# Designed miniproteins, single chains, continued (4): the designs that were tried, part 49

Each design is a single chain, and the fold is of that chain. pLDDT is the mean over its residues in the fold that is shown.

## One batch from the design tools (miniprotein)

Design m13787
Fold by ESMFold2-Fast:
Structure m13787 (fold): chain A 82 residues (1-82)
Amino acid sequence: SALEEARALAERMLAAGETAARVIDKLSSPKIAEAMRDSFEDALERTVAEYASWPGAPLVRAAAEEARELVQRAADRVRARA
């Protein structure tokens, strides 16, 4: 069902956010970290827009927000270390 597809997508988005955050957190350049964060956030925004009218859209939005926060915190840590 569309709801089960949205739930599976939400789980994949969170996993992708955790992976992206780990990759970003290993960087020494704030500029590169910010660019990777921006690219990932653009991908999340496109995904949320794609599923905006689907059953389970709130699950997708919640996962996108959590993934965005993970990636933002990773970029912030790189900035703090620079």
Scores: mean pLDDT 88

Design m13788
Fold by ESMFold2-Fast:
Structure m13788 (fold): chain A 56 residues (1-56)
Amino acid sequence: MTAEEAVARAREGAEAAKTAEEANLAVAGSYLDAQESGVPGEELNGPLREVSLAHA
């Protein structure tokens, strides 16, 4: 998995979410999957934080 794939999955999950909590869980799940795939957390934190904040 790439950082871009993780961000895309987080956005899709957040868009499907009805609450900020569900959106944040989608972002967290995408982050963990990407990290297990070897993507550095520093490449994920910025973009995924933006997705989370857009749905807060």
Scores: mean pLDDT 75

Design m13789
Fold by ESMFold2-Fast:
Structure m13789 (fold): chain A 86 residues (1-86)
Amino acid sequence: SKSELMARLVGLVLRALGHLLDGDYAGAAEALEEAARLAATLPGPEAEKAAEAFRKGAEAARAGDAEKARKYAIEGLKYADKALDA
C-alpha cells in the first residue's frame, strides 16, 4: 500500500539520521541512496523530486555535511508524501 511504502521511506530516513548522529556518513549515504531508489519506483514529478532530494542528501552525507543531508532527507519525505497522495 501507499502507507506501507511511506513507512519504508520514513524508516530509511530515520536510519540515515541515526547514522549522521553517530558520525557514520557512509551509512547515512547508503540509507538515503536506498530511499532514492525506492522513491524512483513511483511515477510522476513529485516522485522524481523525492528521488533527487534523497540523492542530494546522500551526496551531502558523503561530503560530511550533516546539516545539508538532514535538509534533503526531510525534503525527500515531503515530495514522497505528495507523490503518494497524487
Scores: mean pLDDT 87

Design m13790
Fold by ESMFold2-Fast:
Structure m13790 (fold): chain A 58 residues (1-58)
Amino acid sequence: MAARRAAVQRVADYVLAHRDRPISQRELAAVIGQSVATFSRVFTEETGVSPSRFLRLL
């Protein structure tokens, strides 16, 4: 997907749907069909926070 905003929204929706269990960065990267490195960059660019920090805050 070219839309970074849509990718971040899908990740957020997935995290909210699965709050009852631990979620890995690899799992989130798979949700948007990207590598962990690409996912981390896209998420940080859109939210200003790394995925690891975001998951820790939840």
Scores: mean pLDDT 75

Design m13791
Fold by ESMFold2-Fast:
Structure m13791 (fold): chain A 70 residues (1-70)
Amino acid sequence: SPAEEAIEAAKKAIDYLKQGKFDEAIEWVRRAAELAGVPELGEKAIESIKNGDIDTAIEYAEQIGVHAAI
């Protein structure tokens, strides 16, 4: 389902962020936000990644996953 795919994509994004794989993290953030219907949260996560604020990027990716579960 799109919800399960969005949750998995958000988890992959968080995993890549923790590994310092930022280009791959951005791809999975975009995928998760698209599937969850929250592109604004995706853009905020990507902006945080580009600014080097990885903790904030993880928080936005977690919010995308939570939104997908609703």
Scores: mean pLDDT 87

Design m13792
Fold by ESMFold2-Fast:
Structure m13792 (fold): chain A 98 residues (1-98)
Amino acid sequence: SEKERELVREFTAASLALVAGIIENEKEDPEAAKLFREALDHLLRAMKAYDEGNKEEAIRHLEEAIRLLEQAIEKSKNPGVARTALEEARRALELLKE
């Protein structure tokens, strides 16, 4: 469906933004890099739960990824990447909740 394609697009975009954030911040902002790694882990777990048909588990992991991204924005020297990932993650959550 169109919603499934949009959801996959948002998950993919958020994942790519988080990977870029980890790479860019690993040396100069290790606390932000750690938050991005934790957010990525939860995002990937949300994708897995969705693929397995567990919508409630997917929502829970996506909400935790969003919380970690909000924390990364507050603490990061480069909040732009976290804001991009947050926007994509929030859109994915909206699509999951219909």
Scores: mean pLDDT 83

Design m13793
Fold by ESMFold2-Fast:
Structure m13793 (fold): chain A 77 residues (1-77)
Amino acid sequence: SRAEEIREFWERQRPEAERELEELLKRGEVTEEEVERGLERVEEAIKVALEYAEDDEKANEALKEKHKELEERWAKE
């Protein structure tokens, strides 16, 4: 599913992003506050993307169930 794909992508990318930000912090190129804000914004964007993907999946499942109900009802008539 799209939601699973997004979760897997972020699970792989998050450690790398955190490591890159930690390296920048160690070099004095960014502050701890900037690192926190950067990670928060990325996490928020991922959350929004997951919400849209989940909504799409729920809509598809609802449509699929509706079709099954109609087919079963029609077959029983």
Scores: mean pLDDT 73

Design m13794
Fold by ESMFold2-Fast:
Structure m13794 (fold): chain A 88 residues (1-88)
Amino acid sequence: NEEVQQEYQENQQFYQQLQQLLENNTPENRAKLQQLIDERADRLADYIMELSKKRGYLTGSEEEKERIREELRQTLREILTSTLQENL
C-alpha cells in the first residue's frame, strides 16, 4: 500500500533528523527532539486510527476512541525514543 510506504519513509527521514540532533546533546536540541518525536507519534496515531476505523476494528464511544488514540500516540512516542537510543 502506497500510503503505508509513504508513512514508513517519512518515519525513516525523521529518525535521521533525530540522530543528527543527538550528536550535539544540548538542552535546545533535546527540546527539538522531543517536539519532533511528539509530532511524528501524533501523525502516526491518526493514520493507524483511520486504518482501524476503515477495517471495522475501531468501535465504541468517541471518548473510548480518543483514549485508544492517546494510548497509541504514547506507545509510538516510546518506540521512536527507544529506537534512537539503540542506534546511538
Scores: mean pLDDT 75

Design m13795
Fold by ESMFold2-Fast:
Structure m13795 (fold): chain A 64 residues (1-64)
Amino acid sequence: SAKDAVAAAAKKYAGADDAVAERVAELFEQGRGDLGGALLVTRAGASAEQAQKVAAVAKEQGLI
């Protein structure tokens, strides 16, 4: 699913754990990519570039 693809991207590109990846994917699915990106930076320690890679996957999945 689109949500599973975003969760996998959060783990792969941003180093998110399963709980953070699941929450980020839910936020992108809800149209709250701003909060999803902020969660990656604050909870996973992701850089802006890493967060943008996750957002690119969400865009490819039609969530943005």
Scores: mean pLDDT 85

Design m13796
Fold by ESMFold2-Fast:
Structure m13796 (fold): chain A 81 residues (1-81)
Amino acid sequence: VSEEELTAAVLIVEVAVLLTLIKNGADPAEVAEALRRLAERAEEAGFEEAAEYLRKAAEAAEKGDREKAIEYLEKAMEALE
């Protein structure tokens, strides 16, 4: 297992946790900051596509668009696989 593979696995787990929180009724706006930080870490690790989807998820979450936040988080997970 490479450092890059480990980083991708950790990011997938973190995206899954935030996705679960939103699906279980967490206020999307409260999760938006965590999504922005996660996007920054994904970009730093070289996962540019995943980072872009995470930023879009954060923007949707900040606007209270739970459905769009979920869609973008699922896209971010797909990009990390």
Scores: mean pLDDT 82

Design m13797
Fold by ESMFold2-Fast:
Structure m13797 (fold): chain A 74 residues (1-74)
Amino acid sequence: EVKKKFAIDYAKGAIIAAENGDLETALYMLEKARESAKDNKEAVEYLKKAIESLRQGNVDEAIENAKKAIEALK
């Protein structure tokens, strides 16, 4: 329960940071979401895709994958 909440909160924080152009904070938040989501394989795969997309400068794709991770965590 607590780890699931942290994963969702970090992923939401990453989306907000990415939308505001704070890519360093967005990347940090996505990594923390991935660590917290370890028990959910589907969410981890979406978070890995979000991290890779963000590293490539594809902010829209990173946000989309972070949203999919949040849905997988619900």
Scores: mean pLDDT 85

Design m13798
Fold by ESMFold2-Fast:
Structure m13798 (fold): chain A 83 residues (1-83)
Amino acid sequence: MSKEELEEGVEGLRRFMEEVARLAEAAGNPALAEEIRRLAEEGTKRVEEALEAGDVEKAEEAFRELERRIAPLVRAALEAAAA
C-alpha cells in the first residue's frame, strides 16, 4: 500500500466510522458510539504519525490493526440496529 493509498484509506475510514457511530447512537447505544469514535481517532492518529515519520510499512501495519480492531465494533453496531 502506498502513502497516498493510506491517506485516502484513513479519510475513508474516518467517514465510515462516524456513520457507524451515528448508527449505534440511533440504535440506543451511545456507549458503543463513543468506543467506535475513540478507537477510530486513536487508530487513525497512529497511522498518521507513522506516515509523518516516513515509515509507510509501519503505517500500513497500523492501518490493518485498526481495521481488525474496528471490525467487531462495526458488527456490534449493525446487530444493535437490527435488534
Scores: mean pLDDT 82

Design m13799
Fold by ESMFold2-Fast:
Structure m13799 (fold): chain A 63 residues (1-63)
Amino acid sequence: SELEELKKKIEEVMKKISELGRRYRQTTDPEERERILAEMDKLESELNTLKQKYDEVKKKEEA
């Protein structure tokens, strides 16, 4: 189902954000830190879009 596909994508993005957060805390390179933050910002935007779509699809299918 579309909800299951969206849930899987949300979980994958959340896992990537978590991994980047861990790398950010472990790195001592300022250049790498800036790159990680930019990647996390991108993934957080994607996560917000996916969550919004999930809520809309869920509301439509459960109405």
Scores: mean pLDDT 84

Design m13800
Fold by ESMFold2-Fast:
Structure m13800 (fold): chain A 96 residues (1-96)
Amino acid sequence: SLPLRVTAVIRDEEGRVLARLEREVASLEDWAAFIEEVLEAVREHLRRTGRPVTVEITVVDAAGRVFRHVVARGTLDAEGRPVLDVTEEAEPGAAA
């Protein structure tokens, strides 16, 4: 259920936090804007260092339950473009 609390943490290969983004999302438009900010931050760090980053996105519902948890590795492809590879994803099943 909306609103959702979304946190994104971007880390380098040594686990150091490079950026932390946190927003309340009340619409699909808010969600899209948040993801665009996360992707921009990832692209900037990849362009600057050329080293892989880890992105962890946690979505929490109004009851404080983890609605979604995603871990992705950000790298540059052979052409120097950012690529996000999802390594871990957790979704709670729909409540019966």
Scores: mean pLDDT 76

Design m13801
Fold by ESMFold2-Fast:
Structure m13801 (fold): chain A 47 residues (1-47)
Amino acid sequence: MKSRENAGKAYEASNKGGNFTLAGMALVAGMGGEEGAETALHMGKSS
């Protein structure tokens, strides 16, 4: 359940920074649909 909190924080960080991370998330989401969006959110947090 820690991933849920991490995903939320990653999303907020992307909203503020809104550059490399947001672009990467959108790209991965386009490839995998809804599941890709969740994966992209986790990747953005790690980056």
Scores: mean pLDDT 55

Design m13802
Fold by ESMFold2-Fast:
Structure m13802 (fold): chain A 75 residues (1-75)
Amino acid sequence: EEEVEEAKRIAEKALSDPDFDVGLALAEMIYGIALANGDKEAARAVLETAIDGFRKRNAPEEVIKRLEEKLEEIK
């Protein structure tokens, strides 16, 4: 739970950047770190937080779809 909360916090900071490309790159980096640590729940939390934040900011549909596809790969 602690790692999931920290991953969400970092993802929220990444999503505060007005540049979608920067926010996406940071979210993907944090997601990759969570997966490298074997923490699939933290990885899912990062992707879910990024998708929600990007939708609220009217990010392009292809960006959201890319993150959703990564989320589907996590079991």
Scores: mean pLDDT 72

Design m13803
Fold by ESMFold2-Fast:
Structure m13803 (fold): chain A 55 residues (1-55)
Amino acid sequence: SSSLQRRIDEVLGRIQGLAAEYNAETDPARQAALQREIERLGSELVGLVDQLQAS
């Protein structure tokens, strides 16, 4: 559905923004926190793509 595609696009945009922050970050603890958030969003993205393919 259009709603599911919008959620996928939103998550992709958030991952890209966090990846840019990760690349600019010099504090290892903050980089680790950004990496964990990217991994969490990546898992969410997989679930959303699976839902789209099941439709």
Scores: mean pLDDT 87

Design m13804
Fold by ESMFold2-Fast:
Structure m13804 (fold): chain A 65 residues (1-65)
Amino acid sequence: MGEKIIEELKPVAEKAAAGDKEAAEKALKELIEQLKKAIEEAKKQGHVEDAEAALAKLEAFLAKQ
C-alpha cells in the first residue's frame, strides 16, 4: 500500500517540479479521490492500519508541500 501511494504521487511531484501547478493540483485531486476509494475498500477487507498509513502519507504530502 505505502509503495503504491508513493508511485501514485510521482506524477504529481513531476508536474509540480515542472512548475505546472494547475496540472499538479488536478493530478492530486484525482489521486485523493482514488485513495478515498482504496481506503474504504481496505477497511472492508480488514486492512485498516494500511489504509490509515496511506492517508497519513497523503496528508503529510499536502501539508509539507
Scores: mean pLDDT 67

Design m13805
Fold by ESMFold2-Fast:
Structure m13805 (fold): chain A 65 residues (1-65)
Amino acid sequence: SLYETYERILEAARRLFEERGFEGTSMADIARAAGVTVGQVYRFFASKEELAAEVRTRDAIEALR
């Protein structure tokens, strides 16, 4: 369940950052898209910057395949 929540947050963030950019996306937007509370997002990521860094790291790894 926690792993599914983590993956939903990452996927929601990735899509919103692609569609609206980093500045156009809030932690509340990500929570809403993932179907969770903002508090649940903050349990996994301390900031929007940390969440964006994790998304970029995963995208970079996928681009190497």
Scores: mean pLDDT 83

Design m13806
Fold by ESMFold2-Fast:
Structure m13806 (fold): chain A 56 residues (1-56)
Amino acid sequence: MDELTAYARAQGLSPTVAEILAREVLEEARRRGAEDDREFVWELADRYIARALASL
């Protein structure tokens, strides 16, 4: 399991949701040409996690 998926699970998401979220974050980062920008990827992950938790 990658670091993003583990982090999302630690924030309260289920394993399946965490895996989907990690993929979506990486796909969005790639779309913006920033997939190798670790700071951007993690900031994006925090925003996606907050949104997912708000939806429950």
Scores: mean pLDDT 77

Design m13807
Fold by ESMFold2-Fast:
Structure m13807 (fold): chain A 71 residues (1-71)
Amino acid sequence: MRVLATETLEYAPPGGVTRARFQTRDLETGREGPVEEVEAGPEAAPRRRVVVRTYTVGEDGSVSVAEERLD
C-alpha cells in the first residue's frame, strides 16, 4: 500500500507547535483524505518556522519520512 501523508507544522521558539495541518493521499486509488488542522498558542510570536514532512508507507509497513524546512 502506498500512502503519502503531508504534515505542515508552524511553531515559534521556544514555544511548541502553534499550527499543525495534516492531509493524506492514497496513491493506489488517488483518493485524498480530509485536511485536519489544529491551532494552538499565539500567532503573533516574533519568529515562526514552517516544516513540511512527507510520510510514505511501504507495503511491508516500513515508513519513510522526508522533511523540508521553510524559514
Scores: mean pLDDT 60

Design m13808
Fold by ESMFold2-Fast:
Structure m13808 (fold): chain A 59 residues (1-59)
Amino acid sequence: MLKELEEIKKEAKELNLSPTLEANLDKVIQQALNTPDPLEQDILLGVARLIVAVAKTIK
């Protein structure tokens, strides 16, 4: 879990995301870390990964 979050953060920094998108990504990561529900945590982590992946592939 932590390693995956660090990878997501690293990719986001490398992509120089807009302040708004970085703020949204940070909110999703914080929600994932703070939720006691493992299913919700996995979903939120997936959303964070998707945000970075989509940003990375957009030209």
Scores: mean pLDDT 75

Design m13809
Fold by ESMFold2-Fast:
Structure m13809 (fold): chain A 63 residues (1-63)
Amino acid sequence: SLLEEVKRLADEAVRAAKAGNLPEAITLLGQAADLISKLTDPNEFEEARRALREAGRAVAAQL
């Protein structure tokens, strides 16, 4: 599902950031954000937005 794909990309972004690959982490966050725009269910949108926000904070902590 799109929600599962967003969560996968967000999780991969956090792993990339922890591995020191910040360019890859930023690219993965961007891909996740693009997929969120395609979610039509408000509950799935909010869950995806929360996952992306948490991943974004984790990536920012590595900057």
Scores: mean pLDDT 85

Design m13810
Fold by ESMFold2-Fast:
Structure m13810 (fold): chain A 55 residues (1-55)
Amino acid sequence: DAAALRAYADELLAEAKKLREEAKKEKDPLEKEELEGIAALLEAFAAWLRRKAAA
Protein backbone atom coordinates (compact mmCIF):
# COMPACT_ATOMS: atom_id res chain seq x y z
CA ASP A 1 0.00 0.00 0.00
CA ALA A 2 1.68 3.18 -1.28
CA ALA A 3 -0.14 5.39 1.27
CA ALA A 4 1.21 3.29 4.17
CA LEU A 5 4.77 3.50 2.80
CA ARG A 6 4.51 7.30 2.49
CA ALA A 7 3.07 7.60 6.03
CA TYR A 8 5.93 5.53 7.44
CA ALA A 9 8.49 7.60 5.49
CA ASP A 10 6.96 10.80 6.95
CA GLU A 11 7.29 9.38 10.50
CA LEU A 12 10.95 8.49 9.88
CA LEU A 13 11.64 12.03 8.60
CA ALA A 14 9.95 13.53 11.68
CA GLU A 15 12.13 11.34 13.93
CA ALA A 16 15.27 12.31 11.96
CA LYS A 17 14.39 16.00 12.46
CA LYS A 18 14.10 15.46 16.24
CA LEU A 19 17.50 13.73 16.30
CA ARG A 20 19.11 16.62 14.39
CA GLU A 21 17.65 19.15 16.87
CA GLU A 22 18.98 16.97 19.73
CA ALA A 23 22.40 16.87 18.03
CA LYS A 24 22.50 20.71 17.96
CA LYS A 25 22.20 20.71 21.79
CA GLU A 26 24.69 17.86 22.31
CA LYS A 27 28.13 18.92 23.60
CA ASP A 28 29.85 15.52 23.29
CA PRO A 29 31.31 15.38 19.73
CA LEU A 30 31.02 11.59 19.47
CA GLU A 31 27.38 11.50 20.62
CA LYS A 32 26.58 14.44 18.30
CA GLU A 33 28.08 12.54 15.34
CA GLU A 34 26.11 9.40 16.29
CA LEU A 35 22.80 11.33 16.44
CA GLU A 36 23.53 12.94 13.03
CA GLY A 37 24.49 9.53 11.61
CA ILE A 38 21.27 7.89 12.80
CA ALA A 39 19.24 10.82 11.39
CA ALA A 40 20.99 10.37 8.00
CA LEU A 41 20.16 6.63 7.98
CA LEU A 42 16.48 7.36 8.75
CA GLU A 43 16.42 9.97 5.93
CA ALA A 44 17.94 7.46 3.48
CA PHE A 45 15.41 4.77 4.45
CA ALA A 46 12.53 7.27 4.11
CA ALA A 47 13.77 8.22 0.61
CA TRP A 48 13.87 4.51 -0.36
CA LEU A 49 10.30 4.00 0.95
CA ARG A 50 9.09 7.02 -1.06
CA ARG A 51 10.72 5.71 -4.25
CA LYS A 52 9.08 2.31 -3.65
CA ALA A 53 5.67 4.00 -3.10
CA ALA A 54 6.06 6.00 -6.36
CA ALA A 55 6.85 2.87 -8.43
Scores: mean pLDDT 87

Design m13811
Fold by ESMFold2-Fast:
Structure m13811 (fold): chain A 91 residues (1-91)
Amino acid sequence: SLEELLEELKKIDEEVVRLGEELTEALEAKDGEKAEEIIKRLEELLKRLEKLKEEAEKVDKEFAKLLEKAVEVLRGQIELAKEKLKEVAPE
């Protein structure tokens, strides 16, 4: 149902915010290993968000469009985080 999809989005959003804060702290501390682990967790959440978008396309096209925008935003945040990680642990 749409209500179940909204609850899943809320859970994903809460985890993205928490991991984003932890990632900022890890990068400021120059903890490259912890930052890499957090980025991998964000990539897992991105996959969950992409699946949620596919399910939403079957139920509500407007909600699916909103989720596609959320996917693009999270993907961009992950790419920026990977660039910052290269500055902390350059190889």
Scores: mean pLDDT 85

Design m13812
Fold by ESMFold2-Fast:
Structure m13812 (fold): chain A 70 residues (1-70)
Amino acid sequence: SMEEIKKLIDEAQKVLREALEAARKNRDPEGGRRAVDAITKAMKAISNGDIEKAKEYIEEARRIVEELRA
């Protein structure tokens, strides 16, 4: 549904912001770039209607956030 797509976009944007903040605080620009790449792939998957792939890429970005905050 359109509401589910909007929620996925909102989640992807939130995770990206968290990743960029964590990368900045930990001085890890490579980690930041990895998060941008994962979210870019998630957004492309959403555009293609591939909700499962979008969720996988958002999970990848969340793992990057956890690594950056470790």
Scores: mean pLDDT 85

Design m13813
Fold by ESMFold2-Fast:
Structure m13813 (fold): chain A 71 residues (1-71)
Amino acid sequence: MKELEVEIAIALIRMALSVSKLAIDNGADPEEEIEWFEKVAKKIVENVGNDPRVVEEAKRALEELREYAEK
């Protein structure tokens, strides 16, 4: 069931990214939202034993969030 665990972790990271983007769109501080996302992503990555697929998605999503915050 490691495969399902990884899929759920990736889905959670993507949901967290969407939440952070929506918050920024509604006037939240982009820096605070990025910090929240980093904390959530780190916890998810740790909970799945630092699986490389989840680590890579967390990195990708953080880069996307940082670029989104600059707009």
Scores: mean pLDDT 85

Design m13814
Fold by ESMFold2-Fast:
Structure m13814 (fold): chain A 57 residues (1-57)
Amino acid sequence: MTAPLDEDDARRIADAAVANGMPPEEARRLAQDALARGLPVGDAGDLMEDAALAAAA
C-alpha cells in the first residue's frame, strides 16, 4: 500500500532524521521538499536516511 506523504508524515520523518544527527533546519527543509514533490512515505524515508548519512560524514 502506497500513501502520499502528508504534513504529519513529514514531521515524523524530520524527527527521525534529527534523532540520527541531522540539524533540525536541514531535516525540516528536506521533509518539506519531499512533501512538495508528493513522494510516497517510503521514498521520503529513504531520502532522509541518505541525507542523514551524508550529514554525519
Scores: mean pLDDT 73

Design m13815
Fold by ESMFold2-Fast:
Structure m13815 (fold): chain A 70 residues (1-70)
Amino acid sequence: GPGEELFEKKVEELLRFAEELKAQGKKEEAEELKRLAEEAREAFEKGDNVKTLELLEEAERLKEKVEEEL
């Protein structure tokens, strides 16, 4: 359904941003963001919607923090 497509698109956006951070030399932030995105995917596959949302929120907070430093 639309929820799976929107979630997958969000994970792809986070992973793409992590690759951009890696290219800019921010390897630690890139690795952390990638880990959060991967853990969110695992939680989603297990049907843990609460954990999925919490991990996505953590990923978005990290992205926002790093964007303020760029």
Scores: mean pLDDT 82

Design m13816
Fold by ESMFold2-Fast:
Structure m13816 (fold): chain A 58 residues (1-58)
Amino acid sequence: MKDSFKDDLSPLENPEELEIDGKKYKVSPDSYLKYLSELEHSEDKEKLKKEYEELLKK
């Protein structure tokens, strides 16, 4: 296909699993979207990933 509108698919269509430092965490679609949104907003993505990993470990 030369052009496809599939590029604009919602994150909800993708796997809901969060992978941080090689570890997979099961999250709801809402939590996954929230994480992605905060990553986009954050200037320090590595720090945000660590904070979420600590939150998910609890």
Scores: mean pLDDT 63

Design m13817
Fold by ESMFold2-Fast:
Structure m13817 (fold): chain A 79 residues (1-79)
Amino acid sequence: MPTVVETRVYLPGPGMMTQEQFDQLATNPTPLSQDGVEIRVAAISLMKDEGYKLTLVMEEITDGPENLRHIVHLYRTKD
């Protein structure tokens, strides 16, 4: 059975994040130099060493326009 590992990556700072910034976080985590991005990159590296397939799903959570958070769900699957 596939093992599901959830890693939550929160964008720092107040204010609304644009769709472009969201896409950049998903595709280019390293250039952003944020704590949440660092955690995501570390998790991806660790899973690769165990021979699992990694799938990323990103969710946007908002508590009004000023409190935007993005959560990355990491799914580990082994054939």
Scores: mean pLDDT 44

Design m13818
Fold by ESMFold2-Fast:
Structure m13818 (fold): chain A 100 residues (1-100)
Amino acid sequence: SEEEELEELREGVRQLEELLKKLEEELKEAEKKAKTEEEKELVKEAKKLLEKLKELLKKIKEAVEKRDIEGAKKLLEEADKLYQELGEKLTKLKEALEKA
């Protein structure tokens, strides 16, 4: 049902918000340790992805408020993909920092 789909979307939003807070904290810690040009570039790329995710989160919230279920689902799928990319970049950054 429409209400059931809206509840699922609201749960997805809450989960994404929690995950983004954790990634933001990890990124801030990694940024403090970044010394090489390569490490600094990885930080910049991760920041861009985090910024895009925050913008998508705002759009998802707006779509849910407007009851645009299809729009919200598409934006949440985009956010999930960017979240995966951000996680991969943070993992690479952490590995580079630990091996340097």
Scores: mean pLDDT 85

Design m13819
Fold by ESMFold2-Fast:
Structure m13819 (fold): chain A 79 residues (1-79)
Amino acid sequence: MKEEVKRLLEEALEALAAGDYEKAKELLLEAYKLSGNPIFERAAKLAEEAAKEKDPLEKEILAAMAELMAAVELTSLDS
């Protein structure tokens, strides 16, 4: 389970960096399903909002918040 959640978070971070917010949302929701950690559900919601946002600055802020949440949780899994 931890290894699969870690893989999903690494893939989600790559998707966020690439601007593929729809893919990042799907990966974060799968991580939530496997872990039960509500932070992944919140990060997925931010990725969904980034995908729908038309303002480039607001889009970047939403994506950055999702990235921070995913990165912090990834670090926690390795510690």
Scores: mean pLDDT 83

Design m13820
Fold by ESMFold2-Fast:
Structure m13820 (fold): chain A 72 residues (1-72)
Amino acid sequence: EKSAEIFEKAAELAEKDGDYETANALRQLAISARDLGISAESVLKVLEATRKAGIAGPNEDKLIEYLKEALK
């Protein structure tokens, strides 16, 4: 599935930066994408919505940036 590949690519980018916590979260999302058909685009939209609502923390911001980079 394309979304699982996007999450794995984002996880690799996080690992390259030494951010193993964000990489692990992204790999869990990749598993969910394979098992449940979760879309990387939909997850990004939800995360961006939480950022706009002012409820996103630094962890959500990292997920957003790695996913945006993986989608390029």
Scores: mean pLDDT 80

Design m13821
Fold by ESMFold2-Fast:
Structure m13821 (fold): chain A 75 residues (1-75)
Amino acid sequence: MDRELAERVLKRAEELVKKNPSVDELAETIQELARAAGAEVSPEAAKFIAQKLVDKYGPKGAAEVLRRAAERLLG
């Protein structure tokens, strides 16, 4: 796990929760979160995941899911 990247993802997700994030901003954050966890996600797969989170939780809710995922990764 890349702890420094995970901390940057957490800060970015906290900023996204405070604004109306785009699917592209969420997808970039998903790719960074995956890299922090030692995994790779394609831009297409990240956009697909981001869209599904927005469909279910809204843009701010999607950002909150990513914030909690980064917190869990930092443990």
Scores: mean pLDDT 85

Design m13822
Fold by ESMFold2-Fast:
Structure m13822 (fold): chain A 68 residues (1-68)
Amino acid sequence: SEALERVERELRRVEEEARERAEKAKAAGNEEEVLEIVREGIERAVELLREAGLLTEEMEAAARRTLA
């Protein structure tokens, strides 16, 4: 599916960017910044899935629990 391939590529990019940022923050001892980066990454992933029509209610609920 074209839509699945596009979303997978964008999700991979979001994951890679979040990983690099989190590793730098962790190396600097900024635990609070690591949590912020994780939160931002989850929010971006949810938005990408929502825009593609692939976000399930279960996925959205799981994200809300993690972000609470």
Scores: mean pLDDT 81

Design m13823
Fold by ESMFold2-Fast:
Structure m13823 (fold): chain A 75 residues (1-75)
Amino acid sequence: RPLTPEERRLAEAVLEAYDKAYDEARKQGLSPMEARARALDAAFTVARELGKRLGLTEEQMIDVLERAFEEREKA
């Protein structure tokens, strides 16, 4: 199933937040594991805040998060 425009917007925002938090943590000298933990926390925070603002259900937010990170893991 294709993502809706709102779901696609959430996916993009989540991945952007992940990348920014990961890069910042790595620049601060944190290990890859610690940087990943910070990045996931930032991504989940954005998903919760923006998902609610976009009127997405909890199930839609979870689906978007899973699909966004599945695509990242394949790359």
Scores: mean pLDDT 81

Design m13824
Fold by ESMFold2-Fast:
Structure m13824 (fold): chain A 67 residues (1-67)
Amino acid sequence: MEEELEREIKEALALIYVGIATSLARQGKVDEALEAVEKAREILSEIDPERAEQVYEDTLKRIEEIA
């Protein structure tokens, strides 16, 4: 249960950072958005490195389209 709870918390936290990143990008705060994306990637890479890279790339593309 401890490992499952930590994974769920980290996944939720990473998704929150992805949401923050896209919100910051919409506000024109691209540098801050990139910092949030990097935090999401760091958190996800601890539990699923492959998914972390995919989420990172997908979020970067969204930021580029918004900016």
Scores: mean pLDDT 80

Design m13825
Fold by ESMFold2-Fast:
Structure m13825 (fold): chain A 73 residues (1-73)
Amino acid sequence: DDFERALKRIEELYKRGNYKVAADEAETLADIAEKQGRKDVAAEFYRLASEAYEKAGDTEKAQELRNKADELA
């Protein structure tokens, strides 16, 4: 599963402190999953993106993506 491999890569970026890159990649994958109708996968990536944006200091975008994840779950 391409999403499973991508999740592991994004988690490693987050773990290494590359929060902005992790956030951007997670948001992109969440958008792709949402367009494919994979709501559970999209919600997981939006949550990950939200946490990573929060760590990167983008609190507004973090809240937006958290709300989107909650809506999809």
Scores: mean pLDDT 85

